# Designed miniproteins, single chains, continued (2), part 78

Each design is a single chain, and the fold is of that chain. pLDDT is the mean over its residues in the fold that is shown.

## One batch from the design tools (miniprotein)

Design m6860
Fold by ESMFold2-Fast:
Structure m6860 (fold): chain A 66 residues (1-66)
Amino acid sequence: MAIEKLREKLKEEGLSEESIEKAEEILKSLLESLKGKLTEEDKESLIELSLEVGKNLQKVAEKQKK
């Protein structure tokens, strides 16, 4: 599933569970909002976008912890 694939990639990148959860929520919202016929290419693009969002959230979180 797209959500599971995203979660595993974010875990490999060493992101926190909080950042992973937020990225999953974003991907789920995008998949639900688009409702139309999504191609496999579209799904992969959404996973990539959500992965980048998760990474950026992690960078922000690291800066805000101190």
Scores: mean pLDDT 75

Design m6861
Fold by ESMFold2-Fast:
Structure m6861 (fold): chain A 57 residues (1-57)
Amino acid sequence: SATLGPQAQLSLELSQEAVKEVTKWLKENPDASMEEVEEKNREAAERVRRKREELER
């Protein structure tokens, strides 16, 4: 495996954290619709993008 730079590793960690949050939400909401799942994934992706951009400044 290639060693990632600090910024790339941070972006990966933020993405992994978002996956954990969505997974936890799905476990708490097993009857969630596909639309709700897409909305949560969109929110998580937006949050990761915003945090990554802020940290890369």
Scores: mean pLDDT 75

Design m6862
Fold by ESMFold2-Fast:
Structure m6862 (fold): chain A 76 residues (1-76)
Amino acid sequence: MVDEKRLEGEILYALGLMYLSLGDPERAIELLEKAAELLKDDPKALAEAYEALAEAYEKLGDLEKAEEYRKLAEEA
């Protein structure tokens, strides 16, 4: 069942948020991109992962990528 992928995605999402709070947006992006891939079948969780990716890219100063991920979050 896809629940195992979803659980793994949720764990990676939580770790990504932790690295964002620690001020490591580069590590957060790596974890959140993996989380988004695992959560592709869950639109709500995917939108949350894209929102977190937008925040991470904004912290890196990549405003174009941040806007792109915010739009993806709205469409998920």
Scores: mean pLDDT 83

Design m6863
Fold by ESMFold2-Fast:
Structure m6863 (fold): chain A 70 residues (1-70)
Amino acid sequence: SMRDQHIERARLLAAGAAQYHLLGDDETARELYERSVESLRRAGLSPEEARREADRWFADYLAHIRANMA
């Protein structure tokens, strides 16, 4: 469904934001994060729900990448 496509896009964008943040490219990270929030809003989430979900995915991916940087 289109909703599922928007959610999946948001998840990938949040993961990308975490990767670019770790690379020190904070401007690209912010752009990808904002696009993730926008994609969640297109999926029908409220602005608050969209930010909360994007924040959660960003934090989870950031933690995952850091844990695997051995």
Scores: mean pLDDT 87

Design m6864
Fold by ESMFold2-Fast:
Structure m6864 (fold): chain A 72 residues (1-72)
Amino acid sequence: SRVRELLNRYIAASLRLIGAEFELELTKRLKEEGKIPEEEAERRIEELEREIEELREERRRLKEEYDRAEAE
């Protein structure tokens, strides 16, 4: 089923997003606590913020496709 396939992909993207958001918050905390080098933390934060934006966009597109498929 197309609807089931899209739902599974949406769930997978959502789990990846949760993981990336957790890593971002952890990296920010470790930076604030001085447990990782500031430059390394800043690079990782920028990478994670880009990944999060890409995952949010993917999830948004999958949701739209799911809604369209479910309506038919």
Scores: mean pLDDT 86

Design m6865
Fold by ESMFold2-Fast:
Structure m6865 (fold): chain A 80 residues (1-80)
Amino acid sequence: SVTANEALQKLKKASEELEKKGYSDNCINKIIVESLKRVTGKSYIDTDAFDSLTDDDVEKLVTDLKDDDYIKSVLKKEPC
């Protein structure tokens, strides 16, 4: 299992890379939420979502945040 702190650190690092690419905080948050929904299979994200993530879930999240095609697909549905 992954701790909330470990999940947050991996996501923080991936989000910093997205900021370097020119994405706004609003865009980054949208991408993270949509990736969490996809990975967990949930239609909503609760306050303890990070606490329930497996190592595989975290790797899928990080992969999504590095996948330009995935990012583009999320932002096409709901532009920033």
Scores: mean pLDDT 76

Design m6866
Fold by ESMFold2-Fast:
Structure m6866 (fold): chain A 63 residues (1-63)
Amino acid sequence: MDAFLERLDQRIAELDAQIAELRAKLKTLDPSSPEAKQLELEIQFLEGMRALLLGMKAWLESK
């Protein structure tokens, strides 16, 4: 269990870093641009994955 939990923490941290980079890039773009819209979708997708991993971690820790 511990090794798996450590892997989840690592993946969550990696996703946090990726989301931060994309958000930083998004701030440099016009919000109405196609590129900004694409980045928003990508960020939403990564945030969804992060939420899933957090849910798995919470479930494991709640047992």
Scores: mean pLDDT 82

Design m6867
Fold by ESMFold2-Fast:
Structure m6867 (fold): chain A 107 residues (1-107)
Amino acid sequence: PVKVTQSPSSVTVKEGGTAVLNATATNATSIDWFKQKEGEPLEVLLKNVTERMPGVSDRFSGSGTSTNATLTISPVEKEDEATYYAAGKSPDGYAFGKGTKLTVTSE
């Protein structure tokens, strides 16, 4: 089965700073990134590690490989407070990591 591990489990970043979120996947052909904002449905941010979805800000970027991916948010804005999920893709479907919770602090 596909297994996805995300790190860190939570991170706090000051507004205007940089958030770096990591995911590793075993037995996955690629990694997609999702955003779950409080009170909102799960949103697709990036597909196939690096492909930004239409309407997603250029502040979000993906790098890495199909099994070791990094989501970078820079500069971070208050509206970026959310849980971010990595999903390992396979022919059998998605397997989701446990998520990284991003908290954004004002000065």
Scores: mean pLDDT 86

Design m6868
Fold by ESMFold2-Fast:
Structure m6868 (fold): chain A 75 residues (1-75)
Amino acid sequence: SFIDTLLELVRRALEAKVAAGASKEEIEKFFDQAILTGENILKILGKEEHIPEFVERLQQLRDEALARLDAKKAA
């Protein structure tokens, strides 16, 4: 449930950046920062065992977001 809460916050921030017209480079930097921030939060909370799942799920969101941007450029 806590991981799902972090992912929901990342999704909301991502959709706000996309709505604001963020570039592919800006989206990539956003995910780099989101991964680092989420890893640090999980470490502070003693949930380091959840870091691999969190990173994998963020990488999936990143790939989906970049694919959406690429499809938009191809149109």
Scores: mean pLDDT 82

Design m6869
Fold by ESMFold2-Fast:
Structure m6869 (fold): chain A 69 residues (1-69)
Amino acid sequence: KVEELKKLEEEIRKTPSDELAQRYNELLDSIPYVEYLEYLLEEAKKRGVSEEDIQRLEDNIEKAREMEK
């Protein structure tokens, strides 16, 4: 689930460990990358980040979609 992935990312940032990194990679493999990026885009819009940052996220989503085709 996308929310679990984000929580693990925050935990890794606070306390880096090989176990957390491995768990993150396993969870990431189970979640469509496009779905994760779309979640990040919605969060960014909610926070009122710049147009430039929104465009960067949109570019990443398009790139990920090409990989799934």
Scores: mean pLDDT 73

Design m6870
Fold by ESMFold2-Fast:
Structure m6870 (fold): chain A 62 residues (1-62)
Amino acid sequence: DRILEAARRVFAERGAEATTLREIAEAAGVSVATLRRHFPSKEALVEAVLAAGRARVAAELA
């Protein structure tokens, strides 16, 4: 959750293309190794953030 919250914020501010795993790890207050243990790739992290956002949008539309 802490990692997903940090990733969501950073992606919103800078976009996924301009963002590195190191920047997300720093924003979340964890090491890159810890981040990779939870999300093996940047793509996995992007998917997790999008899945969380998709659920929120569905709730707002209902």
Scores: mean pLDDT 73

Design m6871
Fold by ESMFold2-Fast:
Order: sequence, then C-alpha cells, then structure tokens
Structure m6871 (fold): chain A 70 residues (1-70)
Amino acid sequence: TDELIERLEALAAEAAAAGDEVAALAALAHVAALRGDIERAAELLREALLLAGASEEEAREAARLYAERL
C-alpha cells in the first residue's frame, strides 16, 4: 500500500507538471482513498470530473458511488 501511494503521488506530480490536472486530481483522489480519507477522495474525484467536463450532478453522483465502494 505505501509503495502504491508513493507511485501515485509521483504520478500526480508528473501529471501536474505536464499540465494534466485531471490525471493529477484523480491520482490524488486514489491516494486519499488508500489513506482512508474517504471524504477527501470523493472531493478530489468530483473536482477531476468537473474539470474533465462532467456536469455537477454527474460528478456528485460518481463521487458518492466511489465513496460507498471504499
């Protein structure tokens, strides 16, 4: 788990440096989920989906479903 977190944090940093903020936010959401911060994971996923062009309703529904599975 710790090694996966380190790899995801590195991926998030690389994505952000490349200007891929959606990928960066998605990676950070996964890190938050692995750390047990379900609320933060859902928030970051919602932000990523909104930035990717999802509606606020779609982003909210997806984030809630994601939190339920964690």
Scores: mean pLDDT 81

Design m6872
Fold by ESMFold2-Fast:
Structure m6872 (fold): chain A 66 residues (1-66)
Amino acid sequence: SMEELRERAERAFRAIAEIVGEEAARRIMTLIGEVGLDATTPAEIARATGISQAKASRALRAAREA
């Protein structure tokens, strides 16, 4: 259901925010929503948010595991 998808998105957001902070997490979630989780790369996240590729990679992994 859409509610289950929303709960998963909320878990992903919280996991990302713990790594990069809420502001960067919102930008990352927007990017994932636009291009899809599988198509989102650490390099694209780093360019969009200004965080390091290492943090971007950890955030993306956390989103996938949520």
Scores: mean pLDDT 83

Design m6873
Fold by ESMFold2-Fast:
Structure m6873 (fold): chain A 86 residues (1-86)
Amino acid sequence: EAAAALEAGGRALAAGDYEAAIEHFERAVALAPDSRVGAIAAYGLGLALARQGRYGEAAEAFRRAVAIDPSLEDARAAAAEAAARV
């Protein structure tokens, strides 16, 4: 179900439904917080929040993704960029 929530979040994000994307990604992170699925979901959460202009919350989501998986270079760069916009 964590993977299903991640997929649902990705579909909502692609459709421009950022509120639904946030809800699905938050669920995926809650179901699998210390896993690769959780890291990818936290990254997706950051992207959806940034699309809404919520850069402070986006930066925190990206930092969470990096904390779970430090090899996510895109999440590390995105966290720095979002933090600079706060």
Scores: mean pLDDT 82

Design m6874
Fold by ESMFold2-Fast:
Structure m6874 (fold): chain A 73 residues (1-73)
Amino acid sequence: SLAERIAELRAEARKLHDEMVKNKDDIDKQKELWDKLVETYRELVRLQREAGLPADEAPPAPVALKDGDYIPK
C-alpha cells in the first residue's frame, strides 16, 4: 500500500513537472503548478520516511518564479 502510494505521488510529480514545462511562459500557472509540486513532494517525503526509505529531492524552482521572488510553502 505505501509502495503503491509512493509510486502514485511520483507519477503525479512527473505530471506536474511536465505541465510546468508546457506552461513555462505563464507565470501565474507556474506558481500554481509549483505550489502543487511542492505539496506533492512533501507528502512523498513523509511517506518515504514512514516506510524507512531515502527521501526524494524536489526539483529546483523554475527560473520564472525565481525572478519573481515567489517561493510557495
Scores: mean pLDDT 72

Design m6875
Fold by ESMFold2-Fast:
Structure m6875 (fold): chain A 71 residues (1-71)
Amino acid sequence: SKEEERRRLAIRVANEAIELADEKGLTDDQKAEILRRAMETLNELFEKEGLSPEEAYRRVLEEIRKLIDDA
């Protein structure tokens, strides 16, 4: 289902955000903030008509990388 695809994508995004933040040596509080903002971005992208799961993943991953680089 579309809901199951969204759930699986959210799990992929959460895992990637945590892994990248851990690699950068960020604190638990910084990781929580990055995860929160990543989930907000992903939810906004889910509202876009015609956006594929892989396109949404790519866009949220770009935002995660920016957030980690700015931390």
Scores: mean pLDDT 80

Design m6876
Fold by ESMFold2-Fast:
Structure m6876 (fold): chain A 61 residues (1-61)
Amino acid sequence: LLEFLRRVFAESTDPVVRAAARELIRLYEEDPSALREHLERLLATEKNPRVRALLEAALAA
């Protein structure tokens, strides 16, 4: 998961997707065991389809 998020942050040209990946990396570093719960909560409220795709991919990783 962390390697996936780091690649998205480094390689994505979309600033919104990069910002989302950066925040997910911070959440992972703070408490990796809570990340899945955070991803599911974020996905439930997220309206941006590009960010939703990132969250769905992160949950699958």
Scores: mean pLDDT 79

Design m6877
Fold by ESMFold2-Fast:
Structure m6877 (fold): chain A 68 residues (1-68)
Amino acid sequence: SGIERLIGLALRLIGDPRFALEQVGPDTLRVTARPGGEAALAALEEELRRDPHFEVSREGDTLTIRLR
């Protein structure tokens, strides 16, 4: 299910020291780059935009990731 994909993503990102992770809603994650993590955030944005199950938007150093 979509929620299992979101949980899997959250578990992957929560251990990554380049990012700060926050769950904003039941189907929505916010990922903020730590200083020096901007290139990693850009790579993550490109990866997630290729996934048809996620809607991704970027504002500065923050990605908002929502299940479609």
Scores: mean pLDDT 85

Design m6878
Fold by ESMFold2-Fast:
Structure m6878 (fold): chain A 75 residues (1-75)
Amino acid sequence: AEAARRARRLRVEYQREILNVISDVKAGKITVEEAVERIKEILDRMVAAGILTPEQAEKLYKQLKKMVENLAKRA
């Protein structure tokens, strides 16, 4: 079905957007706060597009936020 193929393509595009945000944090191009906001927006768009449930988005948000915060911690 066309709808299923479109959903798969959108999921890949959103995953790339999230990876780009993580890469930008690693490179020092954006702050942790900016990265967390961008990730939240991407996940909200995925829920609106029917790719993720709100519960899946919340779990993924918590995991990605933790990852981004840990990437900013250096001793």
Scores: mean pLDDT 79

Design m6879
Fold by ESMFold2-Fast:
Structure m6879 (fold): chain A 58 residues (1-58)
Amino acid sequence: SNAERIAQLRAELAALREQLAEVQEEAERTGDPLLRMRAAILEAGIGLLEETIARLEA
């Protein structure tokens, strides 16, 4: 059902947000450009999931 799919996507969103926070902290500490790139990719994925959830809830 849509409700079950939304719940699953919200769980995935929460996990990605935690990963983003950890990667951003490491990127800030180390200045590693690869970690900054990983953070940008995670942010893009989070944005796509947020849009997908919004469409399913409409």
Scores: mean pLDDT 88

Design m6880
Fold by ESMFold2-Fast:
Structure m6880 (fold): chain A 56 residues (1-56)
Amino acid sequence: MLDEEEITEGIDLIVLGVAKAVARNGGSADDLEELAKRIKNEELREEVLKLAKEVK
């Protein structure tokens, strides 16, 4: 319901933040792809996959 949707958004944003930190600290594309799998929102998942491409 609404709470589930908001919780999903919160978790997705946290994972996106972690992905940005990983990319900034020289993390691998593979690490970023694994983080993308944890994101349920399609738009935010695509942002993490974009970071994976940027790292290489």
Scores: mean pLDDT 75

Design m6881
Fold by ESMFold2-Fast:
Structure m6881 (fold): chain A 62 residues (1-62)
Amino acid sequence: SLLEEFRRMLEEDPEKARALLRVMAEHVPHVREVARELGIEVGPLREPDWDAVFAAAEAFYA
């Protein structure tokens, strides 16, 4: 599940995983729910911006 995947990412690199989750949660409502379950603070929901989401994902894997 998405929640389990993000839990794994947080265990491997908590700083990068939190940064990625925060960006994704601002653009993707489902990820916002995951961030809440993980107790991570997120900003206000923005209009969907997949370029921003993919840029954050690329930064995580760099």
Scores: mean pLDDT 74

Design m6882
Fold by ESMFold2-Fast:
Order: sequence, then structure tokens, then C-alpha cells
Structure m6882 (fold): chain A 67 residues (1-67)
Amino acid sequence: SEEYIKKAEEHIKEAEEHLRRGDRRGAAEHIRLGYFYAHRALKAGADEEKVKKLMERGAELGRRVAE
């Protein structure tokens, strides 16, 4: 479960970096993967608070991508 949290964190970080570089398409793909791993972490019994924070970061990035 911690491995899925780590993968979700890595993808959210990649999304932030892609967005910083103006690559909205790359950012969107990494947000999608971040959500995928966050959801799998939650199903595997990971810390709900950590998953919630990751999903909130992904949602904020998604709003910026859509602008």
C-alpha cells in the first residue's frame, strides 16, 4: 500500500513539473496516473489522510491544466 502512495506522489510531482514547463498534456497524463495509484493505495488499506491529500493536489493541478 505504501508503494502505491509513493507511485502516486511521484506522478503528482511529475504533473507539477510538466505544468511548470507548459506541458498541459503531460501534466494531465501524470494526474491520471497519480489518481490511479492513489485509488489503488486506498483499496489496499493505505492511510486515508495521505490519499486524500494526494487527490486534493491532483484536483488542484487538474483545475490549472483546464484553464
Scores: mean pLDDT 86

Design m6883
Fold by ESMFold2-Fast:
Structure m6883 (fold): chain A 60 residues (1-60)
Amino acid sequence: VTALAKVVEDYVATNSEEISLKKGDIVELLEILNGAIVKATSLSTGESGLVPSKYLEVLK
């Protein structure tokens, strides 16, 4: 139903629109914006925001 992705490497947010993620976290994919940036919700923290898609592996 909703696409899930696994975080493949730790990511630290560089601006207020981004979220920080830890390797091994699972995120819910909300929107793919421009091929390089995804809007996602962390299932570990409940935070929603932007993250570079290269840090994510889609599980579907």
Scores: mean pLDDT 79

Design m6884
Fold by ESMFold2-Fast:
Parts: sequence; C-alpha cells; structure tokens
Structure m6884 (fold): chain A 97 residues (1-97)
Amino acid sequence: MPSVLEVARRAAEAVLEYLRRHHPELVPAFEERVEELLAYIEANPELSYDEALALLAEAIAELGREHALPLADVRELLFLAVRAAAEALGAKLSGAI
C-alpha cells in the first residue's frame, strides 16, 4: 500500500496539473499550500488517508474562496483529487494490468 504522504502528493499533483492548464496564476499559491500540507503529513505519520485528503479538500476550498473560483471549478478540483487518490490506492487498477 502507498503511504498517506504518497497518496496526498498524487492527489495534489492532479489538482496542480488542472491549475497549470486552466488557472496558471493560482499555481504558486496552491504549490505553497501543498508544500505546507505535505510537510504536516510527513511530520504526523499517524494521519489516515481520509484525514490527509480532508486537509487537501480544505486547501482546495480555501483557494476557491480566496480567488473567487466558480463552484463548478472547485468541484472539479475536488473530484480530480479524489480520483487520483483512488488510483494511487489501486482501487480501479488492481488486477487490470
């Protein structure tokens, strides 16, 4: 099983890729939040996957509020994060290779 840190990193990377394509001006702000989040997860190895993903979801929601992103964009970012986390956990790729 991948570590909580690896799953959170993959989820954050999916969000960053979307932002680089659609909102490149928000990339530096989100990268700073991701670096802080990943450092916190690394310092707290007792965190579950659900707790780490909840922290990432909070970071996405806060980015959306600060930069007045449409709710549709915020929902897309949350969906991409959850999908990337599920793929990292092997939920849809297990036994498909």
Scores: mean pLDDT 80

Design m6885
Fold by ESMFold2-Fast:
Structure m6885 (fold): chain A 70 residues (1-70)
Amino acid sequence: ATAEEAYRAGVGAYKAGDYDAAIAAYRYALSLDPNYAEAWLNLGKALEAVGRTEEAAEAFAKAKALDPSL
């Protein structure tokens, strides 16, 4: 499994409304590649969807630090 494959699984789960599965998949992607800015961004969105606002803010900050264009 690659970080990109885990990220794609997370996107699929998020689109299905399974935010807990999306969070798990994005965290797995980040365990493989901690510099995956898109995975940090989408982790933040999934965390917001389940009301984990402080963790979401941290994820967004990491995404922005890695890729300011996000």
Scores: mean pLDDT 88

Design m6886
Fold by ESMFold2-Fast:
Structure m6886 (fold): chain A 80 residues (1-80)
Amino acid sequence: SIAEELKKGLELENEGKYEEALEKYKKALELAEKEKAPKSLIASLYYNIGEALEKLGKYEEAEKYYQKALELQPAHKAAQ
């Protein structure tokens, strides 16, 4: 499920396993898009992907995901 992939991603990120966390977040995003999940959830997943990419030093890619999150939640500085 989306929640299971997201939870596993957060656990891996807490362990410093950013590449594995990114894989789990991307899987959660794929499921969220397929299932037509709420924009707030998709925005949160974009933010989590961006954060993991930033931890991996992929700053340009991270910024693109942060921008995607902001487009879905324009009233916030950060995604929810």
Scores: mean pLDDT 81

Design m6887
Fold by ESMFold2-Fast:
Structure m6887 (fold): chain A 69 residues (1-69)
Amino acid sequence: AEEALELIEQLGVYAAILGVPEGVEEAKKAVEALKKGDFETAKEHIRKAGELAGRPELAEEAIRALEEA
């Protein structure tokens, strides 16, 4: 869980560096969904954050870290 959270936060940072505020918001929504235990919603927001941050591979790593927990 901690590893997935760290990767999601990194996606938000990359989106911010690229100047894509929508990617930052998607990363925040993923964290909120995780805190609620809604893994399907979290995965959806993680994928969107990854696309917007230009790091879809990192998004898939975060999803795998979630599924391993």
Scores: mean pLDDT 81

Design m6888
Fold by ESMFold2-Fast:
Structure m6888 (fold): chain A 60 residues (1-60)
Amino acid sequence: MKGLYVAKKDVPKTGPWMLGLKKGEKVEVLEVVNSEWVKAKSLATGEEGYVEKGVLEKAE
C-alpha cells in the first residue's frame, strides 16, 4: 500500500500524531502500520501522521 493516495472524505485531526485531511487531498503513504492504519504525508501541507486506510483511494 505504499505510494500516492487521495482522501475520499474530510478527515479531522483528532490527536497530535494523527493526519488531518480534506476530501481530494493527495498523500504519500510512507508505512503500513497495521490492517487499519498507515503513516502518510500530506502533499499539500507537508504534515506527517497516522490515517485510517479506509479513507484513502489509490491515485494515478
Scores: mean pLDDT 78

Design m6889
Fold by ESMFold2-Fast:
Structure m6889 (fold): chain A 89 residues (1-89)
Amino acid sequence: SMKEELLKEAYEIGLKAAKILFKYAPDSQVPKIIGMLLRLIGHYLDGDAKGVAETAVELSKMALKIAPKSELEEVKKLYKKAEEILKKL
């Protein structure tokens, strides 16, 4: 279904944003990123498409603040796509 496709897309966006965050974020932010990642996984396991999309937006928004210039286009695409998915839910 459309909802299942949006759930999967939002989850993949959240995971990509988390990967960028773990690569570039200062150590002080790691516990927060872990908490957000666990929340993303929890919503995904519950089939909560809106919860997954909201968390993917949060992760990509944080990545937008932290990512180096070389990653900014990728992060902007993740953020925009996560917001578009959330608006459809």
Scores: mean pLDDT 90

Design m6890
Fold by ESMFold2-Fast:
Structure m6890 (fold): chain A 89 residues (1-89)
Amino acid sequence: SKAEELFREAAELAKEAVKAYKEGDIKKALELFEKAAEKMIEAIKLVLGKSLSKEMARQIAGILAHLEETVSWEKAIEHAIELAREAIE
């Protein structure tokens, strides 16, 4: 689905941001985290019909990127949606 693609894009951008940060490119890391947050906001709006704050979106994108490495993609997305629901309510 479009929402699943947006979650995947958010996670990929967050992973690239972490890599840029580890390489010392702080400016690139911040730009990539901002893009990850934008994709996460779009995904959550499609799934929950509500707007997520940019700060919470950035944090959830980072968590999703980490979870993708340790659990199934489906389970990682479910956890991201749960975190977003809690942040909105």
Scores: mean pLDDT 84

Design m6891
Fold by ESMFold2-Fast:
Structure m6891 (fold): chain A 55 residues (1-55)
Amino acid sequence: MLSKEEIDELIEKYVEAVKKGDYAEAARILIEMREKLSDKDFAEATKKIVKLLEE
């Protein structure tokens, strides 16, 4: 199971990849999150990503 710190790091890397248009990197990170996170943790990570991308 990933630690909260590791989950937050993946969220940050995903947001940075999306903002710089590196969709290949973003897709890789999303797959890693989906494989390594529980459904609950993935849902929470997705909510944080949406909020960060709105800012």
Scores: mean pLDDT 81

Design m6892
Fold by ESMFold2-Fast:
Structure m6892 (fold): chain A 56 residues (1-56)
Amino acid sequence: GPELEEQKERLQREALRAILAGDEAALRRYVRELGKLMGWSEAEVEARIAAALAGM
């Protein structure tokens, strides 16, 4: 519903802010929360975190 979409958008913005700030702990936390909302596997979550960290 709209609440879940707003939560997804918030977590995506926070993950981007963490990347720009070099905050690896915050990035991992927000990507894991996104994965939970979106139904990503642990492997998908770790792959996305690794890709984001490679871009920092």
Scores: mean pLDDT 83

Design m6893
Fold by ESMFold2-Fast:
Structure m6893 (fold): chain A 72 residues (1-72)
Amino acid sequence: SDLAHNERASQLAQETYQEALAEGVSKEQAKKAAIETANAILDNPDASDEEKREIAKKIRDKAVEEAKRKKE
């Protein structure tokens, strides 16, 4: 159902937020990554759970990479 899909998007967004913070991403950037994760998953209703997890990981990894690049 749409409700279950929305709940999963929220859950993966929350995981993205927490993992980004743990990797030293700023709260503002981690929040942006979480929102991006939720939107990307919501835009892919036919995606498998494996594909949804991969989307979340790619967004998180990109946020971490950008944070590290700025710190040098």
Scores: mean pLDDT 83

Design m6894
Fold by ESMFold2-Fast:
Structure m6894 (fold): chain A 61 residues (1-61)
Amino acid sequence: MISEEEIQRTVEAVRKMAEEAGLPEEEIDRYLKEITEAGKANDVDKLNELVRKLFEEMRER
């Protein structure tokens, strides 16, 4: 199961990467909320999908 600590670390790492890539704060906040919700639901497939979409957005910047 995904721990609260793992969710927190993932959120912090993703936030830093997205900020460095120049994503708008609104986009970052939206992704982080969805990642947190998926993590709390222990939905690993959803987490992987969200991270993939975020990396795709970062590449387009």
Scores: mean pLDDT 75

Design m6895
Fold by ESMFold2-Fast:
Structure m6895 (fold): chain A 113 residues (1-113)
Amino acid sequence: SPLLEELRRILREVEEIYKELEENPDAPLEEVQEKMERVIELLRRAVELLRELKAAHPEHAELLDLQIASLEAQIRALERAIREKASHEEMLALVREAVANLHTVVVLVEGIL
């Protein structure tokens, strides 16, 4: 499925961003924020893909809505962390949560398709 392959690519890119942030604890705040903004962009794309899946599979709408809500809450948390100039540790924790959430999304979508 093209949708599932795109979700897997999104997960891999967020995992790569997480590793880069974890391996570079002294990275400048601007570089960390740019990576956080990329994670937000990727999560927004995942939400779009889940909405497309929901339209195609209305029988799974309730479960997909829960995952969409979870991703949207995560986007808001990441946007807040950028605005408030959160610590590297707090930003890393939020990206780790995004990886876990996307992993759950991929497993769910594999079960639907």
Scores: mean pLDDT 91

Design m6896
Fold by ESMFold2-Fast:
Structure m6896 (fold): chain A 91 residues (1-91)
Amino acid sequence: MREEFRREATEIMEEIAEVLEAAARRAEAAGDLELARRLRELAEEARENGVEEALELAEKEGYEKTLEALRRALERVREEAARLVAAAEAA
């Protein structure tokens, strides 16, 4: 399960990073350079540390529960990034 979990967690963290990078490009286009920088920093954090943090959580909560939490986190990131970018585009 550990290697299978690592693979699935890596896929989810890459999706999170891609969502954040797409949002950063839209924030840049809207002129919000600070938001764009922060979104890119979060994307790098997801790629660099997200899988390790997920593995630590899985050790405590179990792999299945942690994967469900990661999938929900991706949904939340997608929604939050969209809201932040919409606010920047409206300003």
Scores: mean pLDDT 85

Design m6897
Fold by ESMFold2-Fast:
Structure m6897 (fold): chain A 65 residues (1-65)
Amino acid sequence: DPERRRAARERGLALLEEMLKHSDPATQASLEKIIAETRAALAQPVPTRDEVIERRKKMLEEEKK
């Protein structure tokens, strides 16, 4: 469920931002990368179930190159 996954990512992002506030510099670098990737994913429109299946199929096809 793409919408349910989006809600989970939004909750995860809030937790990551809270962790970042008091993390050490090495952990901050890793968290900032994850936060940036999560924000980029959340900025995309929620894909349909068919789009999610098609993307997964394409990834598997690329790995079998």
Scores: mean pLDDT 71

